# Ledger of designs, part 35: designed miniproteins, single chains

Each design is a single chain, and the fold is of that chain. pLDDT is the mean over its residues in the fold that is shown.

## One batch from the design tools (miniprotein)

Design m1276
Fold by ESMFold2-Fast:
Structure m1276 (fold): chain A 65 residues (1-65)
Amino acid sequence: AALAAQLLAALNSGDLATAILLAQSLIANKQYATLLSVAQTASKSSNASVQTLASKIIAAVKALL
């Protein structure tokens, strides 16, 4: 829960470095469904860099399932 909220905040602020670290933490904790949900929300962002990162996270999570 806390990690997902922090990831969404980092993505909304365009802090890609923090977002990558938080996504890795969610993967380490096997929070795949939570990470996928946050990434799907972020993929609709108006920020192209955030949208691109979200798409890469979705692809990475699907590869782990």
Scores: mean pLDDT 80

Design m1277
Fold by ESMFold2-Fast:
Structure m1277 (fold): chain A 86 residues (1-86)
Amino acid sequence: MKLILTFRSLTPAQLAQLLAWAAELEARGYEVEIRVDGDTLTITIGNVSVSLMIGEVLRAIGLELDGHRVEIRFEGDTVTIEVDLA
């Protein structure tokens, strides 16, 4: 399975925090692809187990859900979560 996390309208502090989290995932042995475009961060995690994917989804949502717009899409073997922090 593939997990795509997109965070939009990030402050510099939020971007730094999420980049540190992504680096921790790479250090843990996950295949992580990171893209930064202005205040938008996209993290792609390949070849994840369902249990790991759910854990990472819950962590990402837990940090960014309060008061923010969240969209979750399931398509085949890909889960996409988009969070707008504006």
Scores: mean pLDDT 71

Design m1278
Fold by ESMFold2-Fast:
Structure m1278 (fold): chain A 90 residues (1-90)
Amino acid sequence: SKEELIKKANEVKQRALDLGVEAIKLRNKYKDDPEKYQKAVEAQKLASEAIRNASKAIEAVRNGDLETAEKYIKEAEKNLERAQKVLDEI
């Protein structure tokens, strides 16, 4: 349903926002460690892409394009998983 897709997109968006905050904390903690700093920067970028794709999914639902919404949710989830994997390496 539209409601379920909006809920899922918002849940992914919230997780990405939380992960982005964690990435910022790690950037600050490891400002003098180039390898860990760059991983935190990469994770923040991936979290931002997840937020962008989740927002596009919500817009697609509003326009009645549920197939496009599902594709954007899937892309947002992939970005979120990649961001978490990069953070786990720090």
Scores: mean pLDDT 90

Design m1279
Fold by ESMFold2-Fast:
Structure m1279 (fold): chain A 86 residues (1-86)
Amino acid sequence: MDEEELERVVEAAISLGEKAAKQLGKPDGRIGQLIDRIREATSPEEKLELVKELVREILNDPGLSREQLIEAVAVAIDVVGLEFEK
């Protein structure tokens, strides 16, 4: 796994999560908690698993806009790419 690519995907996921939490009016909700855990994670494997959790929460929330769902799908594709890159 490329550390630079992982950090890029993590940054994109955090940005998406912050936008989603703001739109839902729940900054301290499940999405916010996952963002905090991603920021505290130190291993690449832990960061990737937490990003996967965050994307799943975003994709399963009915309160999100189509634009936010499209952005979440883009992050999910990047996560899959990193997982297969090793």
Scores: mean pLDDT 74

Design m1280
Fold by ESMFold2-Fast:
Structure m1280 (fold): chain A 68 residues (1-68)
Amino acid sequence: DRVEALLEIADAILEHGKEIIENPVLRENLEKVLKELGVPDEVIDKVLAAIEAGRYEEAAEILREYAK
């Protein structure tokens, strides 16, 4: 289920956001998975920008709102 996958990714961002942004492979994998789940590029860009700013809760919330 796409909704369950997006919620799981949101939880992963909350738990491992710093690790994701510091690791280029994890960052690229995050982008690919979000694209495969049909997340628009504009939303992906907002999520990545929030993670880069250390706003992991905001990044997770963006995905949760999109999942609805």
Scores: mean pLDDT 82

Design m1281
Fold by ESMFold2-Fast:
Structure m1281 (fold): chain A 72 residues (1-72)
Amino acid sequence: MEEVAERAERVMAEAGALARDPALRAAVEAALAEAQRLAGELIERHGASEAEAAEAAVEVLEARLAAIRAAA
């Protein structure tokens, strides 16, 4: 959990940095919305713990931000 929290802090800092570019902001917001939707679905539909949902959301967000950086 602590390791996931550190990854979440790092990925959120990266999202904030990318969102400073107006051209990337919409893509970053879409990535954040997707990660939040996945976390909610895992908890509500699959009985996942908050820690499990957070880990999955962080993984999705890390992948999406990497794709945004590669396309920028």
Scores: mean pLDDT 81

Design m1282
Fold by ESMFold2-Fast:
Structure m1282 (fold): chain A 71 residues (1-71)
Amino acid sequence: MEQFEADVLRALALIYLGIAKIDYERGVITEEQLKKIESLVEKAQAAADAGDVETARKYLEELIKLMREAD
């Protein structure tokens, strides 16, 4: 189950990165916001790869909050 959750968190991080790149191209977010999102995605993926589901979830929650505030 933990492996499945790590895989889901990894997939969600990549989906959010894709959305952020599209938003940047559309002028919805700044380059600074995109770089912060990319950093959070990288940290979430690294934690998920290490099996640290709690840390991966925390980074993903921060990512979602940042994207929601930018909307």
Scores: mean pLDDT 78

Design m1283
Fold by ESMFold2-Fast:
Structure m1283 (fold): chain A 86 residues (1-86)
Amino acid sequence: MTVKVIGEGLTVGQRLLVIGGATEAALHGAEVESRVEGDTLTVTARNVSKEGLDAIKAAADGLASGGADLTVEKEGDTITYRLRSP
């Protein structure tokens, strides 16, 4: 599957948490690309395993528990986690 994380207005610490989840997915064989444009971090992970998905989901859920707005979208083989700082 493909997993995308789109974070708007995230702090440095919040961005590092997202990158940590994506790095764990890469250790389980995912192909990970990241870019920063202005205040938006976009991470795209392809060929994500169950373990990689769990790591990315844990990062997104952790940010939501810390007050970030989280929206989850599923379309075919793609899951998108949209995170926005309040």
Scores: mean pLDDT 85

Design m1284
Fold by ESMFold2-Fast:
Structure m1284 (fold): chain A 92 residues (1-92)
Amino acid sequence: SSAAVQALIDAIDTAKAEGAEVSVEVSGDTLTITVRGAGERTKEAFREAAKTAKEAGLEAELEEEGDTVTLTIKGLSPSEITAISLYVIGLN
């Protein structure tokens, strides 16, 4: 799942570079990333991240509502969830 983690980090970086608001929620083994103010580049990056996660054998669901993108992933390890969560909140 290193490819899935890298794709997620790249998508989060794209969102932040475009000035979008990125938040993360963890519930058990489920990681939910919500982006508000997502431009087309951010949407494409999150579509690619969802695809990469699915190809890595993870459960990934992408929801797009206007400029809001929600990506829900299951099957990441606790250490991967922690790393992504800390990256989203800027503690990296």
Scores: mean pLDDT 85

Design m1285
Fold by ESMFold2-Fast:
Structure m1285 (fold): chain A 65 residues (1-65)
Amino acid sequence: SMEEIEEIKKALKYFAEQYPDTEVGKRAKELIEELEKDPEKFLERIKNDPYLATLVDLAKELYKA
């Protein structure tokens, strides 16, 4: 859904802004660009990639903390 896309984007943006010079922060920035380019494809990729799904879930939890 669009709500889920927006939530993921906010979580990834938080990581990119707080840790811009880290590997995680750089990866978060890349994922934001992928998400903005094709949100539907990005959501499908999360469903098929357990590693990416875990990374996104961790970003969401840390953003809420």
Scores: mean pLDDT 77

Design m1286
Fold by ESMFold2-Fast:
Structure m1286 (fold): chain A 60 residues (1-60)
Amino acid sequence: SSTELAAIHEIKELAEEAKKISEEAYKLAQRALDLARQGNIEEAVELAKKAKEIIDKEKE
């Protein structure tokens, strides 16, 4: 679905950003990406949210 593809794109971009900032965030984002590719969008979004929180803290 278009929503599934959009989620995958957003999480992929998040993983690329996380790789430059935090190994912990990068690992969470990669796991989220794997889950999204498997169609588990709900769990993928939750893990992506956690990765984003770590990135946001590092930027402060």
Scores: mean pLDDT 82

Design m1287
Fold by ESMFold2-Fast:
Structure m1287 (fold): chain A 80 residues (1-80)
Amino acid sequence: SSIEKAISEPEELIKKGEKLFEEGKYEEAYETYKKAVEIAKKYLELARKSAPEPLIKKLEELLEEAEKNAEKAKKKIEEE
């Protein structure tokens, strides 16, 4: 379903960003995490209107994880 994809899409982006971060590609990791944040926020807004609580909680957790990972990548970029 579209709701199940709402979880898998940000999870996949977080995983891709983590691989890029481990490879030292901090700018690419940051952009990937920012995309995960954008997608998670969009789906969370939709989910809050009609989705069951466990799905809302999972999206909130994914959003928090993506935001934390984006901040870590940004700090590495700023270390130049």
Scores: mean pLDDT 84

Design m1288
Fold by ESMFold2-Fast:
Structure m1288 (fold): chain A 84 residues (1-84)
Amino acid sequence: VSPEQLRRDTEIGILQIYRSILKKLAKKYKDKNPEAAKLYEKAAELVDEAIRYLEQGDFEKAKKLLKEAQKLAKKGDELIKKAE
């Protein structure tokens, strides 16, 4: 295994964990805060798409999708914080 392959596999692994967290948050808040739940679901979908682009070697597209995913997740967090 090359250092570059190890780095990419590590990044994909981290994103898979992040996607799982986003899906868990969407499920947790589905009834309590449907608007936040939808934002987490969309963020998880963007992370899934970013993983596919990383596997294809399209780092620019993956980076753009991750920025959008983080923005949506942050909006979800803000909605939950305001409701508490």
Scores: mean pLDDT 85

Design m1289
Fold by ESMFold2-Fast:
Structure m1289 (fold): chain A 97 residues (1-97)
Amino acid sequence: MSIYEKGLLTFLKRIFDAEIARLAARHDLTPEETAELREIANKIAEEAVKAYVAELKANPDWTPAEQLAKLMEQFSKASEKILEEARRIIARHQARK
C-alpha cells in the first residue's frame, strides 16, 4: 500500500468516524454499538479505497477531473453503506428499550 493510499484511507476513516460519533450521540448508542459501527465503517472505507485504486490502474488515461469524479462516486457509495448499517444498529438498539 502506497503512502497515497494510506493517506486517503486515513482521511475517509476520519470523516466516517465524525459522522458515526454524531449518530451515536443522537440515538444514545452504547459504546459497544458505536464500536461495532466503527469496525464496519473501517472495512467499508478499506473496500472503497481498494476499489478506487483498482479503477485508477484500469483507467490510466483518466483526466484529474475524471479521477476526482470516481473518488466522489466511491465516497458516496461507502457513505450510503455506512448509513444503512447505522440504521440497522439503531433499529436493534431501539427494539431493546
Scores: mean pLDDT 83

Design m1291
Fold by ESMFold2-Fast:
Structure m1291 (fold): chain A 62 residues (1-62)
Amino acid sequence: MNVEEVERLAEELGVSPEDRERAIEIARKADEYEKEGKPGLAAAYYTAAKLLVIGAALDKEL
């Protein structure tokens, strides 16, 4: 779920494939923490993934 939302956001904002891949990896880590019963860490990593996408989009003057 978190991965799909980050992937969609990256595609909508037109970020580079490299930045998209990095954000997806962070979002996958969030999903892993959720499975481990660490919802706070999961939320933090998911937020970090979204901020990475937004930052990359701003650098492109989107």
Scores: mean pLDDT 79

Design m1292
Fold by ESMFold2-Fast:
Structure m1292 (fold): chain A 62 residues (1-62)
Amino acid sequence: ALAALVFDLAKATAKAALQQGLTPLQALLTALLTLLQKGIPITPATNAAVQAGVAQAQAELQ
């Protein structure tokens, strides 16, 4: 449900950021900002989903 949507959004956003040459930390911050812009609150669950999405984006680009 929400966590799966957040994971997919974070992965897509992080992958785009990493492809533009941004660092993993910048990709994480970009994903978190995207959640806030969409009105999705930063909770422990959504933060964990974002971190997992960013990690998956890094793995897929290796």
Scores: mean pLDDT 82

Design m1293
Fold by ESMFold2-Fast:
Structure m1293 (fold): chain A 74 residues (1-74)
Amino acid sequence: MPEDVVKALKEIEEIKRKIKENPDLPKEEIEELVKRGLELIELLLRVTPDEAERERLEELKRELEEVAEEALAK
């Protein structure tokens, strides 16, 4: 699933960027983006046992959770 994996990674990074850089984004949309990103990361983690790939996914998850907490706390 190379295209599927690459696409999911790009979507996760784009979601993170949108939440972080869009303070006017409605909380409902932020919650939907966070949920989608976390679901994608969880799916990738299930099929990606390699430590290097897992490190990237864990970084994306942490960054997404951080920007989500900041945006939702606003």
Scores: mean pLDDT 76

Design m1294
Fold by ESMFold2-Fast:
Structure m1294 (fold): chain A 64 residues (1-64)
Amino acid sequence: MSPLEVAQQRLGDTLQRSEREGLSQEETLARIREVLERLQKEHGLPREDVETLLRQAERYIAAR
């Protein structure tokens, strides 16, 4: 599995968990940032992919 595929899976899991817990948009975004930072450090996720996924998450959260 590529670093991007791992990141997409972890992002999805984080969003689902935050939704189940009834977290605010700010709390959900904070958890997503932590997950992406960890993936960048541990799996070498490129900065451009981190920025793209963060924007996608922000858009999803705003639409919720």
Scores: mean pLDDT 79

Design m1295
Fold by ESMFold2-Fast:
Structure m1295 (fold): chain A 65 residues (1-65)
Amino acid sequence: SMRAEIAAGAIALVAGVYGVKAEIELEGDTITVRLEERSPAAEEFARTAEEIGKKLGVKIEVVFE
């Protein structure tokens, strides 16, 4: 959906701002954000991604690998 595309773009931009490496996968109306490390920046980014999803009505799944 357009909302999911907008959310994915916003999350990608925010990952750059936080300086975190994130793999962003869009499947239907669900966005999966995969983070390879746990750091304060990565955890704050994950919270921001979830807030973006909440505001746009898009499901966000955050995975730390």
Scores: mean pLDDT 82

Design m1296
Fold by ESMFold2-Fast:
Structure m1296 (fold): chain A 66 residues (1-66)
Amino acid sequence: MTKEEALKKLKELYEEAKEIIEKKSELRDLNSAAGVLEIAADLLGEEEIKKLAEEMAEEIKKLEEE
């Protein structure tokens, strides 16, 4: 898997988790996805993954505040 494919899959996972939260109010799913993204960024040391992790954190914060 290329890092581009990995980033796309992680973003798709985030979008799926967001839909689940909106339907079922299960914030744990989105937080779990963010945790996986943080681990991936730490292990791979990729700036693109770090930016995606920041984006997910912002979206989680937005959902929690709403």
Scores: mean pLDDT 60

Design m1297
Fold by ESMFold2-Fast:
Structure m1297 (fold): chain A 84 residues (1-84)
Amino acid sequence: MAEELRAAVDAGDYERVEQLLLDILSEKLPELNVVRVKRIAPNVFEIEVTNYSAELELKARELIAELLGVPLSQVTVNLVKVPP
């Protein structure tokens, strides 16, 4: 999974990165109830969720940083709470 994500990042395939992150976040952080992932820039993501907390936002950011193989400081994750 991480290798597939990194390959999509290297290819500049924003849609594939968004699809893979949606699947990974839904599996590893089901508490978020992720609805959509938007890749705004290489390490900048907007994630629509039905369940928001600061702790979950940090967990999502940490997971994405690990998956991308980059330092946490280089990843920006903005969780947007949407209605269920």
Scores: mean pLDDT 82

Design m1298
Fold by ESMFold2-Fast:
Structure m1298 (fold): chain A 69 residues (1-69)
Amino acid sequence: EEKEKIKKEILKLIGEILRLIGEMFEIELKLEDPSLSEEEREELRKELERLEKKIKELQERMKELEKKL
């Protein structure tokens, strides 16, 4: 049943996207700490960019799967 497989894949992608969004918020909270060094802030900003890019890739994959439903 093709539709059932696609629905399961979409749910997995939604779960991964939500997990990554949670990680982004955790990093944003860490960036509110004024005691962080500039080097630590730069590393956290790079991690945010990495997570944002990954989320966009997963969202595109989800859109492809939605078109098949």
Scores: mean pLDDT 84

Design m1299
Fold by ESMFold2-Fast:
Structure m1299 (fold): chain A 80 residues (1-80)
Amino acid sequence: SPEEEIEKLIEEIKKLTEEIKKETDLKKVLELAKEIDKLVYEAGKIIYENPDVSQEIIDKFKEVVAEASKVIAEKLEELE
């Protein structure tokens, strides 16, 4: 189902976000951030194409994206 596909993408974003928290190589942080951007785009496309997706899963997606963005920003500031 579209919701199951979104939940799988959410879990992949969460995993990459945790990898960024432990990373010390700036180039690898940027590569992981780029991969998160691809997953965010894929999940957003599924949400856009499937208006029946529940508000609960959309809210969960938004929270995970916000956390990833915060972690990336904090890590880039640390490594600057």
Scores: mean pLDDT 88

Design m1300
Fold by ESMFold2-Fast:
Structure m1300 (fold): chain A 63 residues (1-63)
Amino acid sequence: TERDRRLVAAAKAAIETLEKHGLSDIAPEKAAQIARQVVEEHPDATPEEARELGKKLAEEYAK
């Protein structure tokens, strides 16, 4: 579904961002939480937009 495409895009971006900040051990679990937040708060987002939102939220968490 479109929701699944957004979820996957956000999760991948979040994992990559968290790993770049040295958070590889929690990255899968935290990325799943971020991805769910993105698809719930932004149900109209494209997969591209979801990817950027996932990256942004992961960067905010990692600072």
Scores: mean pLDDT 82

Design m1301
Fold by ESMFold2-Fast:
Structure m1301 (fold): chain A 65 residues (1-65)
Amino acid sequence: DERDELLRRAIELIRQGRLDEARELLRKMVEQGLISPEVGEAILAALDAGDRAAALSGLRDLLKQ
């Protein structure tokens, strides 16, 4: 599943502190319709606020279904 692979990649990038790459991947996922704009914007806002725990939680919830 492309969505699940990209979500796992975003989680890995955030865990590694590669936040610019994580933001770019998340924007691409929103653009491709793999995540909703509302959810994508919330995760991006959490990253911009330095709240990595909230961003990771949001991504894991999407992966969990």
Scores: mean pLDDT 85

Design m1302
Fold by ESMFold2-Fast:
Structure m1302 (fold): chain A 59 residues (1-59)
Amino acid sequence: SMKEQIERDDKILYEASADIEKLPEVYDKLAEQWEKLGKLDQARSYRFASDRVREALAR
């Protein structure tokens, strides 16, 4: 289950990397999925990544 979730996340991020403007939304959705699994530390990492990409896009 965890391994399958990581593989799915990697595929989603690879596809999203073609359009950096979509990365924050993708990270937020990944965070939501990890929160549903009760993995709050993983979810927090994705939300942090989302915020950082948003900051970079605003520059």
Scores: mean pLDDT 78

Design m1303
Fold by ESMFold2-Fast:
Structure m1303 (fold): chain A 80 residues (1-80)
Amino acid sequence: MEAEKLLEEGEEYLKKGDYEKALELYKEALKIYREKGDRIGEARALENLGKVYKAQGDLEKALEYEVEAGMLLLEDGLGL
């Protein structure tokens, strides 16, 4: 569960206000999920990246990640 551990660690750094470390960990988790084809894990990592950017005040980048996560879940559900 390497990618899941990265999400958990990223959440801890986000709670501490260490946004740079949280982004690093979430991006690493995203890469692992993408390499494995885990669309649900990929969406979770993207949602967490969006949370960090929102906390930093980068609302446009946060929205981009939220849209990408939603599209992955929609593609899995609708077979787009």
Scores: mean pLDDT 81

Design m1304
Fold by ESMFold2-Fast:
Structure m1304 (fold): chain A 72 residues (1-72)
Amino acid sequence: SMEEKIEKAVKEIEELAEELVRKGYSEEEIAERIEKLIREHLKTIEDPRKATILGMIGIAITTDAIVKLRKK
């Protein structure tokens, strides 16, 4: 289902963000790699409203990761 696709995408994006922060990647590299993963998932989402929701969640995850990185 579309809901399962979004849930899977969110989980993969969260796991990537946590890994990149843990390994000490730069803010630019974290943003780039997360954007690439979001873009790959957006290819499978035909509904523009659902695509917008995934994009907003992706921005929130990226922002949280950068905030955590800045505390190091």
Scores: mean pLDDT 83

Design m1305
Fold by ESMFold2-Fast:
Structure m1305 (fold): chain A 110 residues (1-110)
Amino acid sequence: RTGGAELERLRREDPALAEAVHYYELGKIAESFGFYKQAAKWYEKAAQLAPDTRLSAEAYLKAGESYLKIGDYEKAIEWFQKALEVARKLGDEELVKRAETLLNEAKSKM
């Protein structure tokens, strides 16, 4: 419920991070309509605009999940590995566990 004020603050302090949030939201919208390939592209762009952040780790996870939905397990593995690298750099044990779980799921599908 405070998200609007936080996004305005981000736009002033970090325009690249604000743009990354915008692409992450576009990815979620595309995903909600089943446009998984397009969603993955927007999540990839979000991650590239905010490298080594929690947002980039979440965006990499979402890109991988989108590739899982369309059966591209090789791409899913690639993106989950990127999410895991960022999560480890951040010391975020919750994101590390999520990335490892999804990576193992994608590998089991190959």
Scores: mean pLDDT 84

Design m1306
Fold by ESMFold2-Fast:
Structure m1306 (fold): chain A 79 residues (1-79)
Amino acid sequence: MLTVDELLEAYEKDPTLRAIIDAAIELIRERGVAATTTRQIAERAGVSVRTLYRYFRSKEELLLTALTYEARQEVEKYK
């Protein structure tokens, strides 16, 4: 599992990870956490489910990571 700081750096550097996280956040906003699936995230991000699981061990880890990134973005307004 990525730490918050590792997640922020990886999001900026890895376009595939960025696409997955952005897709997860978008789907969570539209459908909520419970209704969001790894298949839907992979389809929205334009990647295979196999590629998604190379970055995340579980659906729960992916959703927690996406929510952590979104929460961190809220703090950026203190700049």
Scores: mean pLDDT 75

Design m1307
Fold by ESMFold2-Fast:
Order: structure tokens, then C-alpha cells, then sequence
Structure m1307 (fold): chain A 75 residues (1-75)
């Protein structure tokens, strides 16, 4: 729990600072930790936030990857 929550919080802080690529990395990390805990809804939410952050950073390929990961978790 603590690791996923810490990564999510850091992602939010970095996003507020306009550091979108770094925010995406931390949101992706949170998604992975929630997935390991079996919380697929939270994992998908974090991967969508990662996708949005990477898109804002101009990393469209990475953004599409994480959007696909989020969609896969809920199918």
C-alpha cells in the first residue's frame, strides 16, 4: 500500500509543477504497484494518468502504451 500511495502522491506533485514526464513515470510506478496488489481499477486509473502526463510531455508513443495497459486491466 505505502509504495503505491507514495508513487501516486509524487506523480501528483510533479504534475502540479508541470514536470509531466516525471509525473508520468511515478503514475506508471503507482499503477504497477496497485496491479501487484490486485487493485486493477486503481492500476488502470494510474496508467491513464501516466498516459495523460506523457501526452502532455510530448511522448505520444509512451502515452498510447499506458492507455493500452489501462484498457487491458479492465477487459
Amino acid sequence: MAEAEAQERKGKELEAEGRYREAGVHYAGAGLQYKKQGDNEKAAEMYRKAAEAFAKAGDDDVARFFQSQADRLLS
Scores: mean pLDDT 86

Design m1308
Fold by ESMFold2-Fast:
Structure m1308 (fold): chain A 66 residues (1-66)
Amino acid sequence: NAAELKEKALKLLAEGIALLEAGRKLLEKAEETGDKKLLLEGIGLILRGIGLIFEAELLLEKAEKL
């Protein structure tokens, strides 16, 4: 069902965007404090967010083929 794939894709896209914003905020704090743990956590959230956005894109392409 294309509609179910689109709903999953939109949810992953929203989650990915939220992770990117959270990661950006941690990177800002890391710059202010010099905290390397916050830097690594921020980078980790950004990478996870990018991964979810790419997964959402693949699901949208799959939905178009149905």
Scores: mean pLDDT 86

Design m1309
Fold by ESMFold2-Fast:
Structure m1309 (fold): chain A 56 residues (1-56)
Amino acid sequence: SALEAQLAAETDPARVRALLRELARRDPQKAEHLGKRLVVERPELAAAVEAAMPRA
């Protein structure tokens, strides 16, 4: 989806949070997988990913 491509190219933590949150609303499994990958590949985004993903 366009959201996945945007997330892969996005460098702004606030935008990463917003895009990942939107992806989680549409496809939570894909958002979780991509969020975990982002944290590993770009540790500076960890806080944004945690803020975007459902906690419980």
Scores: mean pLDDT 76

Design m1310
Fold by ESMFold2-Fast:
Structure m1310 (fold): chain A 70 residues (1-70)
Amino acid sequence: GPSARELILRGIGLILRGIGLIEEARLLREKNKKEGYDKELEEKAKKLEEEGKKLIEEGKKLLKEGDSLA
C-alpha cells in the first residue's frame, strides 16, 4: 500500500486543491454581485464550493491514514 509519507503528501495536495476551488467560487460570487445577479454563475460557484469541500474531506482522510502509519 502507499507509504505514510505518500498519504500525507496526497492529503495536503487534495486540501490545497479544495481550498483553491472554494476561493474560485468566492471570486465568482464577488463578480456575480458586481455585474448583477446571474443564476448560472451562482450555480457554477455552488458546484465549485461543493467539489472543493469534498476534496478537503478526502485529503483529511488521507492525512489521518498517513498519521496512523507513522
Scores: mean pLDDT 87

Design m1311
Fold by ESMFold2-Fast:
Structure m1311 (fold): chain A 84 residues (1-84)
Amino acid sequence: MAKEKIEELIKKFEELAKKALETDEISKEEFEKKAKELKEEIKKILEESNLEEHKGIMTPEELKKLEKELEEKKKKVLEELEKR
């Protein structure tokens, strides 16, 4: 289900952020690259779901809100990594 895929990708984004902040295994550049890839994948699934299955999965306003939340979360993690 599209919603389940989106939730899984958001969870992967959160796991990536946690790993970047809690461990030295991910550099700032690597985190930025992977976070951007996850955001693009989420956006692609949402756009495809809205186009093919306009059945209330997400409104354009909800999509913009999600994209903004993910971008702000990425920015906060990058700012934290920059300080270290």
Scores: mean pLDDT 71

Design m1312
Fold by ESMFold2-Fast:
Parts: sequence; structure tokens; C-alpha cells
Structure m1312 (fold): chain A 118 residues (1-118)
Amino acid sequence: MITLTESGGGTVKAGGSVTLTSSISGDLNLLAFVSWWRQKPGQPKEFVASIDLFTGEVSYHPEVEGRATISYDKEKSTATLTLNNLQVEDTAVYYNEALNLATGEVYTGEGVQLTVVE
């Protein structure tokens, strides 16, 4: 079983930066993609960023493009999302997800709260 544990949330001021980290455990050879998703208050869950673990290709939602960076460290088994120039509207629960190669099954962490204040 693959498990993801997110950290690095909390309360941050607008205009600042945050790095969210996910520690991934289990059979990592099953993983094709790692992605970050968020759920803003009163809104549906939305895509933020993804990385292809075979090619290293990254994708970003247009709302965060130019201010977000996703990375994956295979040796440490960690996925990170760095968000710069934070806006109050970035306040959300952030989830790290991992896609299984063979089954198409998605593993999702418990989420980490980010609160952006002025």
C-alpha cells in the first residue's frame, strides 16, 4: 500500500512563499505521476501541479503557472510544491496524490491546511 503524508502548511502572509512536502512510502516502483490538488473553502477540489516520474515533465494549472514549482526527490521519496507570491485566495487544504502504473488507482494523502492572511 502506498501512503502519502503532507507537511509544511500553516498560516502564511500574502506575498510570501511556502513549501509543502509529502513523504511517500510503499512500493514506489508502482508510481507514474505525483500531483498536488487543493480544495478551497466552498469550492470543488482543483488541480495544482503534476510531475511525470519517468520523464520529469511538469504541468501546472494556469492560476499558479509562473509562481509554483513541483519537484520529486526519488532518493528521499518526497514530493514538494513551492508556491511563491501567495494570495489570500491560495487558502485551501492541499492534497498530494500518486498514480499507480498498473491499475490507474490514485492514492491521496490526508491533506495539509494552508491559510494565507494579509
Scores: mean pLDDT 85

